# Designed miniproteins, single chains, continued (2): the designs that were tried, part 37

Each design is a single chain, and the fold is of that chain. pLDDT is the mean over its residues in the fold that is shown.

## One batch from the design tools (miniprotein)

Design m5256
Fold by ESMFold2-Fast:
Structure m5256 (fold): chain A 116 residues (1-116)
Amino acid sequence: MAMKSHTAVFETDGYDANGEFVGSVKVELTYSEDGVFTLVVKWYSKDGELLAEYVATARTLGEIGAHLVEALEPAREAGWTLTGLPNMTAVVDALRAGEEIRGIDAADAVWDAAVA
């Protein structure tokens, strides 16, 4: 039997301390019928080249948040400001309800919003 899954995809832009665009991050969160979330975080340069990929599995909102912090730590160390982060509680609830999400408006312009 093919397992049914639901996917949320969102992108956020990275800016340096001078407000210049330095790259983007694409986040894909897939919820499977077995209750497992698969998180894929891809980093792109300003020219659209894939710089890095992070893949993790999680079962709870807290585990998803912890993996996002780990996946996005290189941006914090480099001094990037990320904009367009979604409300992760709403994303998780929608995926569990069988909804797919493509493009979510951010509540906060700060990277730490995903951990709060």
Scores: mean pLDDT 68

Design m5257
Fold by ESMFold2-Fast:
Structure m5257 (fold): chain A 64 residues (1-64)
Amino acid sequence: MEKEEQAKLLRELAQQNLGSAKLGDQVASLSDPDTAKKYNQLKDDALKQAAEFEAKAKKLEAEL
């Protein structure tokens, strides 16, 4: 797979994780403290994954 195509896929994965993080944040805001804590953790994990995928995509693009 070419680095350009791989970078594009990584950016798409980043966008999907950003969407999941936003939904998790909304659910946490409407939930009881115990449930909110769980969804905030999922949100943080999703944001971290999105940032990692975006960073990898940018690195691959820089190598083109």
Scores: mean pLDDT 81

Design m5258
Fold by ESMFold2-Fast:
Structure m5258 (fold): chain A 80 residues (1-80)
Amino acid sequence: MKEEIIKIAKEAIELGKKAMENPEAVLEATGVIISAIGVIFEAEILVKKGKFDKKAGDKLLKDAKRTLEKAKELAKKYGQ
């Protein structure tokens, strides 16, 4: 689960970076990238503290997927 969460968050970061090639997308893309980094950071902290249980993992997976959906919407809107 942790590996899947990080993979999804990294995909959102890459889509956000591509969206940043359009100046109009820079602020929204930066927000998506920061959100994705936050998901990775929270996952790493919870693992380090021994608190990465199924409930925490399920929440972070949902947060990662939501961030990826926003990244895909930015790519659709600004990829023209």
Scores: mean pLDDT 82

Design m5259
Fold by ESMFold2-Fast:
Structure m5259 (fold): chain A 68 residues (1-68)
Amino acid sequence: TEKRIVLDVKATRTEEERAALLAAIEAKLRAAGLSDEQIAQVLAAVGQVNDWAVENGEESITVVVHVR
């Protein structure tokens, strides 16, 4: 069995908005039944992609998580 989670998010430029984005994603991942370790890995990846998107002038990002 595998689970697919799609996160379509707006890139955030302030530290406050970034923290709020990561908190919202964490809540969704917990509701989806991911472990603390899996959640931490996804949040780290989303944060890095958001920072890259902001630096490169992208307004939105899509992250697809495959859990087995």
Scores: mean pLDDT 76

Design m5260
Fold by ESMFold2-Fast:
Structure m5260 (fold): chain A 70 residues (1-70)
Amino acid sequence: TPDQLRKAARDGDPYALGTLSTQAGNTLKQQGNLETAASSYQHSSVMYQRAGNNTNSQTSLQLSQQLLQQ
């Protein structure tokens, strides 16, 4: 649940932090705040890497780079 995800993030779970940063990036992108969205995706990439989730880390990095090329 969203509340369990937020609790895990407060407890320092890097996967939860990565997921929340991806969700924040998606919301910011929809609002047209592309630079802040890119930063959120970069943070998500770092957190997923710390969690050992290389696939999600690479996906988040690609999303960040795509926004910064506009």
Scores: mean pLDDT 86

Design m5261
Fold by ESMFold2-Fast:
Structure m5261 (fold): chain A 89 residues (1-89)
Amino acid sequence: MELKERGIKLLEEPVLNPHKYTMEEIYQLLKEGLLLLARTPEDRDELIEYARKVLETLKSKGLPESVYNELMKLLDEEAARAEAERAAA
């Protein structure tokens, strides 16, 4: 399975089935999905922005501020890494 498709599925799962998972499981799904999307070479910038939109949507639906902040920080760190890779190329 392509990294993009797997990453999107993991990010969307908590939105589609929020009552199926514990908060810890939701955090792990979002973290894994976001990392997979950030490591996708094609459409990386678009995928990072998509991940931000998913996190904002989940925050509006009751995702704890602490979890949201941790995941957004991780996403920003991965985005900075991607930019550094482009600058080095």
Scores: mean pLDDT 78

Design m5262
Fold by ESMFold2-Fast:
Structure m5262 (fold): chain A 89 residues (1-89)
Amino acid sequence: MLSEEVIEKVVEILLENLDDPKKAYEEIKKLLIEAGLSEEDAESLVLAAMAAAFRALEENKDASEEEQREAIRRAIREALLEESEILEK
């Protein structure tokens, strides 16, 4: 299972790089591999996190910046926890 620290770092990378998805993808994948995941597991988790982040961004595009960031954070955390549980099974 992913540590809370790793989840929070993924959230921060995505929030800082919403305008540069390639950079977000590369940095998150590197972070997850350095945290001890295989390349295949890191790929699954980064794609889940990015899909959740961009969906939340689109659904909340007219919300305040604070509400948008909180929605994105929540979506990423939920996606990572769900995907990591699937990968452990």
Scores: mean pLDDT 82

Design m5263
Fold by ESMFold2-Fast:
Structure m5263 (fold): chain A 91 residues (1-91)
Amino acid sequence: EIKKEIEELAEKAAETLVEKENHEELEKQLREAIADSSSLTPLQLELARKILEALGIKDKEKKYEELKKIFLEYAEEVYKISKEQAAKKAA
């Protein structure tokens, strides 16, 4: 159930970004966050870089698929980290 919900959220996030005509503010924020790497976790830094690269894709279908993949992989990694942290606290 949760895996399907994560996939649906990743799809909606990708669709929202592809449908927006102007990404200049988001691209600026991502570049500033990447430049100040001390403000981000390694996982967040990788996510920011991948999103910035994907926003440069001119083909809408390829942009959608790449963004969906990025969001899905990030959500799965966050879930894995949360599960591992819960296990460590229980020990």
Scores: mean pLDDT 72

Design m5264
Fold by ESMFold2-Fast:
Structure m5264 (fold): chain A 65 residues (1-65)
Amino acid sequence: MEKTQAAIEEIQKLGDKTGKVKIISAEGDTIYVELEKGDEIEEAMYEISLAVIGLAHGVKVKTYL
């Protein structure tokens, strides 16, 4: 649970700064995130950033567009 909370806080900070990322829900070690539709390269960069945050905290991040 603490790992998931730390990852949630990092993702929320990213969302607050960019307006491109929104947490939908969190269940156990999985965080569900919605990405704002944009340029394909921008979307890929946010998907990579979210995956890196998940790996760093030992949690699974699932992204939806």
Scores: mean pLDDT 79

Design m5265
Fold by ESMFold2-Fast:
Structure m5265 (fold): chain A 70 residues (1-70)
Amino acid sequence: MSAAEKAGLHDLVQAVRAEDEAGARRALESLLANGVPAEKIVAALEAALPDLSERGRRIARELIERARSV
């Protein structure tokens, strides 16, 4: 995994933890545009689920569905 890929996944999870839905969507779009596999994005979001707020979990589930639909 590249440093840029790790940074992008970290930014995505951090945005979800901050309940920044717009920031999380931008991070997801950037990862997909850079060819990061949907399975890696989904795995990072699923790994974060236990530590998220109720709103964070809602945002994460929406992003997981979007990643899988690509």
Scores: mean pLDDT 83

Design m5266
Fold by ESMFold2-Fast:
Structure m5266 (fold): chain A 75 residues (1-75)
Amino acid sequence: MYSDEELEEKLKMLEALALPRDEALELIEFVTKHAEELSEELKKLAIKALTVVANDKSAPEEVRKAAKEALEVLK
């Protein structure tokens, strides 16, 4: 679904809380499913973005929950 370039850009947008709920959930699902296929750089970026989202009170509950679950897979 995502190219490496698109994935990097979307992860930066996720970290900035700039993605709509549906796109954020889709991105989190993608990185969780493909965790073993991610480069070390993309994996670090994903962990950083997910950590920010998981702890942000303004993010929707569904997105925060998905981010927390994804972090368990990526660590």
Scores: mean pLDDT 82

Design m5267
Fold by ESMFold2-Fast:
Structure m5267 (fold): chain A 76 residues (1-76)
Amino acid sequence: EERKKRAEELLKRYEKLVDEFKKMGIKITVDPELQPEIAELLEKLKNGDISDEDFEFFETVLEGMERAIKKIKEKK
């Protein structure tokens, strides 16, 4: 139950970052055939059936996305 709530918060954070990229003219798309690892991780988050290692990995991905947005905004 707590894990589902944490997964929901991470998904909301991911959606906000995708929206920020979209506002900057960058489309974020996940193709299950080309990026199965990321697609599978997103499905696990939606279902709430995710390990502690998967949480840590996804948080690292979100931090990377946040840093990328900051760099893009600064390098104009």
Scores: mean pLDDT 72

Design m5268
Fold by ESMFold2-Fast:
Structure m5268 (fold): chain A 63 residues (1-63)
Amino acid sequence: MKEKELEEKQKLLQEGYDALEAGNYDEAIKLFEKAGASSLVAYAEALKAGKPSQERWAAASAA
């Protein structure tokens, strides 16, 4: 990729991470797809499918 395309890719990756932090997995997947980051798409899909481990952790800690 050319440098201009790399800059745009970095912006999309940053927006994708922001979407993940907000819990918007669908938005994060779309942003990572636009960036061409197939491994991050898989990661976001796994988070969406895997359900929030924090809920499991909190429940286990309370039990």
Scores: mean pLDDT 70

Design m5269
Fold by ESMFold2-Fast:
Structure m5269 (fold): chain A 73 residues (1-73)
Amino acid sequence: MALERLRAEAALLEEVEERAPEEVARINEEALALGEKVRAEALAAGASDAEALALALEAAAEVLLEGVRRLAA
């Protein structure tokens, strides 16, 4: 279930934040930058505000999760 996966990922993020808060902040910055880029591109392609936001959030979440897993390794 997606909620159980998100809960496990949140626990991993919390552990990594305790060990490497500056690295997590950098990953958050990368995630936000990609999200903004994806949103702008989607809007330019004619997507609605809601569609552009959903795509941006998905892209940002993917970068965050990949970064956190890499730091936890």
Scores: mean pLDDT 77

Design m5270
Fold by ESMFold2-Fast:
Structure m5270 (fold): chain A 76 residues (1-76)
Amino acid sequence: LEPLDDEEVKELWKRSVEGHLLDPEDALRLARYLAELLGIELSDELREWLLSRPVSWEEVLAKVLEEEQKAREEAK
């Protein structure tokens, strides 16, 4: 999978706003992009979840933010 650039992220967001679900491959690419921006690693469980069904842009964002929150809470 090729990494997403900012224009591709905007295009995926536009499709989601128009009511389209992301392909699992695009959802994984978006999750990787967001995780890199937030400085976290994607878990294997999250990657499998993203590949299991079509998801919205908001669902991907929510899951990545959830992973970030867990990483912050476990950092001691």
Scores: mean pLDDT 74

Design m5271
Fold by ESMFold2-Fast:
Structure m5271 (fold): chain A 82 residues (1-82)
Amino acid sequence: DKAALVTAAKANDPDAVFVQMQTILNKRPASQIQNRAADVAEIVEKEIGVDKAIAVFQGIVDKYPTSASAKAALAYLNGKKA
């Protein structure tokens, strides 16, 4: 649910954002997860700005280092900032 992801983003809560991201991406084939992770990152960035979005996804990657989707979202945001 996009509204739940927006609420989590506004709270600047990495755990809440990660839960909502997984809920959205679990409905997608594995081959689409990286592309859809960029869409999730964009939704978060539009709500809290690129710097805060990077901090949130960096926190997710630090806590969940095996998450390919979180790494893809962080890479997208870092590329957008550059």
Scores: mean pLDDT 77

Design m5272
Fold by ESMFold2-Fast:
Structure m5272 (fold): chain A 70 residues (1-70)
Amino acid sequence: SSVEELEKLIIESLELYFKYAKENKDDKVVNETAARLFEDAAKTLKRLGGSQESIEKAEKYAKEAKEMAK
């Protein structure tokens, strides 16, 4: 379905940006931006009825980005 295709694209984008955030872990602006993007991704996945695994992944990445932004 189009919803499953959109969820896959969101997760692929999230994985790529999380890799970028980890490569720039000492950059507060990068990781603050990453945290916001991952929080928005988690909210979008919840609205779409995405899998709990996908939602939890987005939330975990958001938490890690917040820790790197400190």
Scores: mean pLDDT 84

Design m5273
Fold by ESMFold2-Fast:
Structure m5273 (fold): chain A 114 residues (1-114)
Amino acid sequence: REALDRAARLVGEAAEAVSNGDYEKAITLADQALAEAPEDDRVVRALAHLVKGRAYYKLGNYEEAVKHFEEAVQAAADDPTLRAEAYRMLAEAYEKLGNTEKASEYRRQADAAA
């Protein structure tokens, strides 16, 4: 329970770091959240991967962003809203990588999950 509370706080701090443009700090805080989060805490894990993916996306590292958005989809299996957000972010990252077919597929997945 203490690990869950700490992990949730670290995710909040990581999201704030993204909002402040401190993407490297956001990645570090999200990594700490994943290390502290219980394996069964899918929501915190999904949020941490979404924050980490968004930070990599803002840094222009679209391949790393894709990896973390895919992890967010897996963690958000039981949360349609988080899964839809992860699919939308995957579509945007694949568009930046020039993979328009995967971008279109993930946009469809996001619409179906919402």
Scores: mean pLDDT 85

Design m5274
Fold by ESMFold2-Fast:
Structure m5274 (fold): chain A 90 residues (1-90)
Amino acid sequence: MVDELVEEMEAVLEEALSKVKNPEAQKYIQEGIDALRALREAGAAPSTMGTVVLSYLYEAMKKADKASQEVIREAMKRIGELFAKMEEAA
């Protein structure tokens, strides 16, 4: 169950990356995806993976144009909902 939620989190980030056109925001989203994959491989806790991902999305939002900020906010909301599901799965 937790692995499926992590895979869905990665899918949310990939979707955001495809919709965001700002190069600096794209860089932070990509770094967030890379960090999520590295943390998953290292066996990190779901809470650690999520904190790191949300940190990268927040930095991306700070660099983004208004349209990209809306995409990133929706991604942050969806990732927050996935954390609630991870808590229920524990």
Scores: mean pLDDT 80

Design m5275
Fold by ESMFold2-Fast:
Structure m5275 (fold): chain A 77 residues (1-77)
Amino acid sequence: STRARFAALVALALELEPVVRSMSPEVQQLVEQAIRAAISGDFARAVALLDEAAAKSDPESAARLRAMRDQILALAG
């Protein structure tokens, strides 16, 4: 359901908030755009934005962003 999907995305965003805040402003902006796209049901855009964010991040941050990408893909299908 849309409500359950929204709740899951909010929970994921809150869990990752401290990690994302330690990232560059550019990466933070990409993650915010990805979350908004996912909430709107545009999973293809959300995945593309998270892939871009991961490419601009250190390996540890990139691993966290890839985990978020996988969670969003699971919510899509």
Scores: mean pLDDT 80

Design m5276
Fold by ESMFold2-Fast:
Parts: sequence; C-alpha cells; structure tokens
Structure m5276 (fold): chain A 75 residues (1-75)
Amino acid sequence: MKEIDELFKKALEKAKSREERARIIAARTGVEYNLAKSAEEAVQFALERAKHMKELGYDFLAEVLEEVAEIVKKL
C-alpha cells in the first residue's frame, strides 16, 4: 500500500546508522508478511514492534509503526 510504503521510506531517509536502517527494513518486512496473512495480525505485529522499538530508543520508528497500525485498521 502506497501510504505504508511512504511511511517506511521516510523512516529510512531519517535513519542515522546501519543498525537503525536494518531495524526499519526488518519492521517493514514483518508488517508485509503479517498483512499477507490478515489485517489483524499486521496490526498486532506493528503495535508489538512499536513498543519494542520505543524501549530501544527508536522513537520515530515506533511512531511510524503506530501510524501503520492505524492505516491497516481502516482496511
């Protein structure tokens, strides 16, 4: 979905390290994988990953994942 793709693209553009970039790519892949199963599983994955990213200090990636969950809920 174009809106979700644009959010992850913005996260990648703001990434300051290879580690942060890898975490963004892993989060995007996890959302895509779970969305192929169901919208509910994608929402659960995104919210759980957002919580974990926030605990690690990746606040912007956490906000992106929370926004992705809100978009998926409307599908």
Scores: mean pLDDT 86

Design m5277
Fold by ESMFold2-Fast:
Structure m5277 (fold): chain A 75 residues (1-75)
Amino acid sequence: SMAKLVEELKKILEKTFEETLELIKKSSPEQQRFELDYMEGLFRMVRWVGRKNNMPEVVELADEYIEKIRKLKAE
């Protein structure tokens, strides 16, 4: 079902975001920027796939994680 797919995707995105947070804590400023840019790119790809497949819940979920990365980059 769509609801189950969105739930599983949320778990994957949350785990991926948490792993990125752990990585940047151990990284140089240059590496932190690279990791955050790379992660934003991955979340933007998820958004694009959701948009192309008419899955607004996937787009909304991806936008949530893109905003979290943008806030980290602003620090």
Scores: mean pLDDT 85

Design m5278
Fold by ESMFold2-Fast:
Structure m5278 (fold): chain A 87 residues (1-87)
Amino acid sequence: METLIERYIKLAEELAQKGPEAVASEERVTPEEDRKRIDELVQWVKENKLSLEEAVRRVMADVLLGKIRFYAFPLALYRVVEALKAL
C-alpha cells in the first residue's frame, strides 16, 4: 500500500546511505539460493529500468510470495537501490 511503500522507500534510502555495513549480517546469513533470487531481481530491475518505488514494490511482492525469505528483505532492498543508483 502507498503508506507502507513510502516507509520501505525511506528504509531503502537509509540503508543506501549507511552503505554495505548496514546489510553485512544479512549478506553473511543469506543462502546461495536466496542470493541467486536477489541477483535475478536486480538484473530484472536494471533491464526494465524500474523506478525506485516500482523496485521496492517488487521486492515486497517477492517476499510476500515467499520467493525471497523475509530475513533477506533488507539485503534485497539495499541491492536494488545500489543497482538503480549506479545507473
Scores: mean pLDDT 78

Design m5279
Fold by ESMFold2-Fast:
Structure m5279 (fold): chain A 83 residues (1-83)
Amino acid sequence: KFEEEKEKFIEEMAEKFTKAVLEAYPNLELSEEQLLEEAKIYVRNIGEGKGHPLVPVTEEEKKLEEEVKKFAEELKKKKEEEE
């Protein structure tokens, strides 16, 4: 049951993350679907590597908010290099 809640959380956070990136960087040449896939992997890696299942979601959300900015900046750099 906790594993199912964890996967649900990752999916919800990835969706919010994708929306935030699209709003902040509308000029990215990545589809919403591609961003969602990358966001899911990114969020899962953060939660698995740095988070603990019993640690409050609030603490993980603050961490993710900081990581969202870094991730968006990295995507912007990759796009600029590709163009």
Scores: mean pLDDT 63

Design m5280
Fold by ESMFold2-Fast:
Structure m5280 (fold): chain A 79 residues (1-79)
Amino acid sequence: SAAVEAALAAADAFIADPSQETAVAFRDAVLRLTTPEQRRVVADHLRAAIADAPDEATRERALLALNVFEMVHGVPPAA
């Protein structure tokens, strides 16, 4: 879906280059996720980003993105 694609793109942009603009864009994209399926896809992407992070800084940014997601939608169920 367009909402999922936007949220995945915004997450990747924030993780690559954390700024006020990328943080706001990610937050807004996450707010547009309305179904459990959309939320699962984005949560799984963020968990994969944490697991596959090439360095500590990238891992910390991915964790921050997951924390923003959890603040909006709550903790997603474990896979």
Scores: mean pLDDT 84

Design m5281
Fold by ESMFold2-Fast:
Structure m5281 (fold): chain A 87 residues (1-87)
Amino acid sequence: MEVEIPEEPTEEQIEELRIAARGLVAGADWLLATSTDPEAREHARRARELARKALELIDTDPAEAARYVAEALRHLSEAVAAERAAA
């Protein structure tokens, strides 16, 4: 699923972005708690940092927050792929 937010986002779109960012933080935290693979951990750490930054920006710059969510999702996907490859 692609997370895009227009210049005048609805409250529903902002809430979806917030849910996505929180989910990315939770997923990254879970990987950091369970994975021993250094590549997976590096991508998970980056995803967590970007998702947290999105949460900080969501009320002031939702368009920039959406960019951070997209980048965090990319890193979390790479962390999951690295974890799978390490198994």
Scores: mean pLDDT 80

Design m5282
Fold by ESMFold2-Fast:
Structure m5282 (fold): chain A 65 residues (1-65)
Amino acid sequence: ISRIVAAAIQAMAIGYELGLPVKLILDEENTFHFVAETEELAEELKKRMEELSEKTGQKLVVELK
């Protein structure tokens, strides 16, 4: 399993645990974007994704809907 796939699986698992509605978008730079419905949820998800990004070396971005 590539690091990109592993990071995506872990990120989705974190979103599921937090009960956040997330949409995964992969851009041309292989950066994953997660869309959250509220500012508070986006902020919490961003903290989790930044930690995961440091651990995996993958770029993970959180966006507000």
Scores: mean pLDDT 67

Design m5283
Fold by ESMFold2-Fast:
Structure m5283 (fold): chain A 77 residues (1-77)
Amino acid sequence: SLKKKAEEHIKEAERHFSEGLRAYSEGRYKEAARHFRKASRHLRKAGDYLKKLGDPMAKDLFLAAKHLEERAKKLEE
């Protein structure tokens, strides 16, 4: 189902976000950026599925994805 696909992508985004925070705390900024970009991509996919379901949460996932991509960009500067 679309709902199950959204849930799996949210779970993957949470995993990558946690790995990114860990890498950041250890000074591994390039690795943190890669994890934040992966989390962002998974949040966008989840948002697409929720949007098809008419779920208002889709908007929040797209905003979170944009924020993570911006954070990743700053870490690569």
Scores: mean pLDDT 90

Design m5284
Fold by ESMFold2-Fast:
Structure m5284 (fold): chain A 65 residues (1-65)
Amino acid sequence: SPETVLAILQENGLSRLEAELLLKELDYDVAAFKALDEAGLRALGIRDPELRARVLAASERLRTL
């Protein structure tokens, strides 16, 4: 669910606002979030490599639930 994605993003160091903005860019599509890779995050305009690493960790965690 989108709420589960928000919780996992925040557990991996994103603020509530950063997590909400990312999900909005993905139209709250949980499957699109699970499919994110480095290239996808760069295409979304996420230029901070530390932020990209946190999002990828959150995506990996969601796939293992």
Scores: mean pLDDT 80

Design m5285
Fold by ESMFold2-Fast:
Structure m5285 (fold): chain A 83 residues (1-83)
Amino acid sequence: SIADRVRALVQKARRNLDITAGELKADSSATPQQRAVRIEMHVGAVEVGLAIWVTFAGLPRAEADELLAEFRSHAERIRREVL
């Protein structure tokens, strides 16, 4: 289904954010602002991607909102670990 494809893409995005978190944990030179921007870019990419799937591919808005909320929660957890 469309929802299954989108869930798979969001799982890839989650893995990419986890890779970024590992890089930020290893990087003692990055400022808090630089760290925050890198995390926010991942959130922005997922938000835009989900909006495209809702608008052009028929993904239900409620499903997109739930996936985005779950991703934002994960990103906030990462933010607390690396900032």
Scores: mean pLDDT 90

Design m5286
Fold by ESMFold2-Fast:
Structure m5286 (fold): chain A 79 residues (1-79)
Amino acid sequence: SAEVEEYSEKVLTLLYSRYDVDPSDPNADKKLREKLLELGLERAEREIRLAAQLANVPEHLIDPVIRAVFERLGLPLPA
């Protein structure tokens, strides 16, 4: 949905800032993915969830937004 896409962009902006990834870098998503994978998937999901809460994502959209961010970054989706 459009709302999930808008909130996903806000979450990604916060994650770029937190992990010192330049959002104008053509490899920004790859660099962010690598930093999150270094944390392990459980910690990566927790950090993305925290970013979603900080972006004021509505409760009913948090899980859809986390999934969208995982899909965009090419991270394995949680079971």
Scores: mean pLDDT 84

Design m5287
Fold by ESMFold2-Fast:
Structure m5287 (fold): chain A 92 residues (1-92)
Amino acid sequence: MPELTEKVLEAYEGVNFIKETYPELAELAEKALEYTKVAVEKANEDDKYKPVAEEMLELIIKAAEAAKKGDIETAKKHLEEAIKLGEEVEKE
C-alpha cells in the first residue's frame, strides 16, 4: 500500500510498543491491528474504504502515543474505537 505504507509501519511499531510495555493491552492492540489490516486490504481494492482505513491507522498511532505518555485509559479508548470501526467494515 504505497500511500498508506508509512502509517501502516507506524501502527505496527505502535502495537509492538504497547505489547512490550503494557501486556494487559496486548490482546486489544493485536485485535485492533488485525481489523485495521482488513480495512487496509479492502482500501487497496476499493477507494471507498480508504478513509476508514486511514482513521483506524491514526487511532492505533494515537493509542501508541498515549501509551508512551503512560495514558493507558486514552490508549485503550483509541484501540476500542479502531476495533468498532473494523467490526463495521467486516459487516460490508
Scores: mean pLDDT 83

Design m5288
Fold by ESMFold2-Fast:
Structure m5288 (fold): chain A 77 residues (1-77)
Amino acid sequence: SEEEKEKKRKLLINDGTISLLLAFLSLENPEVAEKVREYIEKGDIEGLRKLAEEEEDPHVRSLIESIAELEEERRKL
């Protein structure tokens, strides 16, 4: 169905984008990237958002926030 095709597209886009953002985060701050991966594996979106709020670097914070939003969307697919 059209709905099934849309869900598959969103899953592919979100998965690819999360991987790309994690790669950028690993270059900026590998320790934070490790924590982000652990929260993703646990499905702990609130933990990701709290990690972003505690982050002093605005670029790193933005990457974590984007990952959290995409992971939340991915979990709803």
Scores: mean pLDDT 82

Design m5289
Fold by ESMFold2-Fast:
Order: sequence, then structure tokens, then C-alpha cells
Structure m5289 (fold): chain A 105 residues (1-105)
Amino acid sequence: SMREALTALLTDFLTGMGIPEAQAEAAARFVVDRLAGREEALTRALRRLLDALHGRAELSDEDVALVAEILAAIAAFDQAVADHVMEILEARNPELAARLRAALA
């Protein structure tokens, strides 16, 4: 299902950022539950974020807004996880991290 696919993708994203697997899975399930009904758009935005972090794409403002919603949902689950993800994003792409922080404000 799209829900299972997004949960798996978000779990992989968080574990790739150094979050322990059990915590990453719990955070992913919380995010998918909180943002239910938007799985296709969120999956697309998250895949584009991964491409941008590898220098293969730039995020549109719409994709930045969707990724910011994912980060806000992660923060609602566990602020420390969200802070860790933002620190890694800032280290890898400071300009993208600044755009995400602006969208979160």
C-alpha cells in the first residue's frame, strides 16, 4: 500500500540519518498516521529530498513545504529526533536546511 511504502521510505530516511531502527519505525508510523491521506505527495517530496541531498535535483517550494510538514510531525513525535535530522540536513545542504527552517516558522 502507499501507506506501507511511505512508512518504509521514511524509516530508511531516518535510519540513514543515524536514528536507531526501532525509534525510526515508531517515528515513521506516527508521521504517516498524522499526515494520513497525503501519502503519494509526501512520498514524492521525500524522494525528491533524497535526490537533492545527492546533488541530483533542487526542491520546489511545494516540496519544501511538504518536507517541512514531515519534519514538524517528527518533532511532534520526538523533538530530539527532529533536531538531529535538521543538524544532518544543515551539514549536508545548508541552503536547503535554511529553506526548511523558514517553512517551519
Scores: mean pLDDT 89

Design m5290
Fold by ESMFold2-Fast:
Structure m5290 (fold): chain A 75 residues (1-75)
Amino acid sequence: SEEEKLKEEIEKLLREAARIMIEAGVPGSEVAAVIHNLGLAIQNKDWELLDASLARIAEYDPELAARLRELAEKL
């Protein structure tokens, strides 16, 4: 389904975001918190939490953050 494809793409991009942040030297606990908050924000349609979490990813990869936001809005 389209929803399943969107979820798979989001999961792939979240794994990529975590990898990029870890390689940039961000503490693992902070990376885990950002990824957890993104998942929670998407589940609850908490756009403020989503934007705050994506802002952290955008410090490293703004295109990846923009793509995650686009996909999250479609769920």
Scores: mean pLDDT 86

Design m5291
Fold by ESMFold2-Fast:
Structure m5291 (fold): chain A 67 residues (1-67)
Amino acid sequence: MPLTFRKRENEVLDVEKLEAELSKFSSLEEAILTSLRPKTSSPNVPESEYVTYRADSQEEMIEKLTA
């Protein structure tokens, strides 16, 4: 099945945390959700809208979420 995921544009995927979470959840969707982080450590982050990402594979989804 095609993979789809929604996140805010000002969030990035923490790949190291994603790898750790994948070992716990065995679910890509839950691991990604847990591994999202704001692009800045500052509390003053601009508002952003949700963006839908679609990929045919787990690797493509991770690439799109980290870029």
Scores: mean pLDDT 67

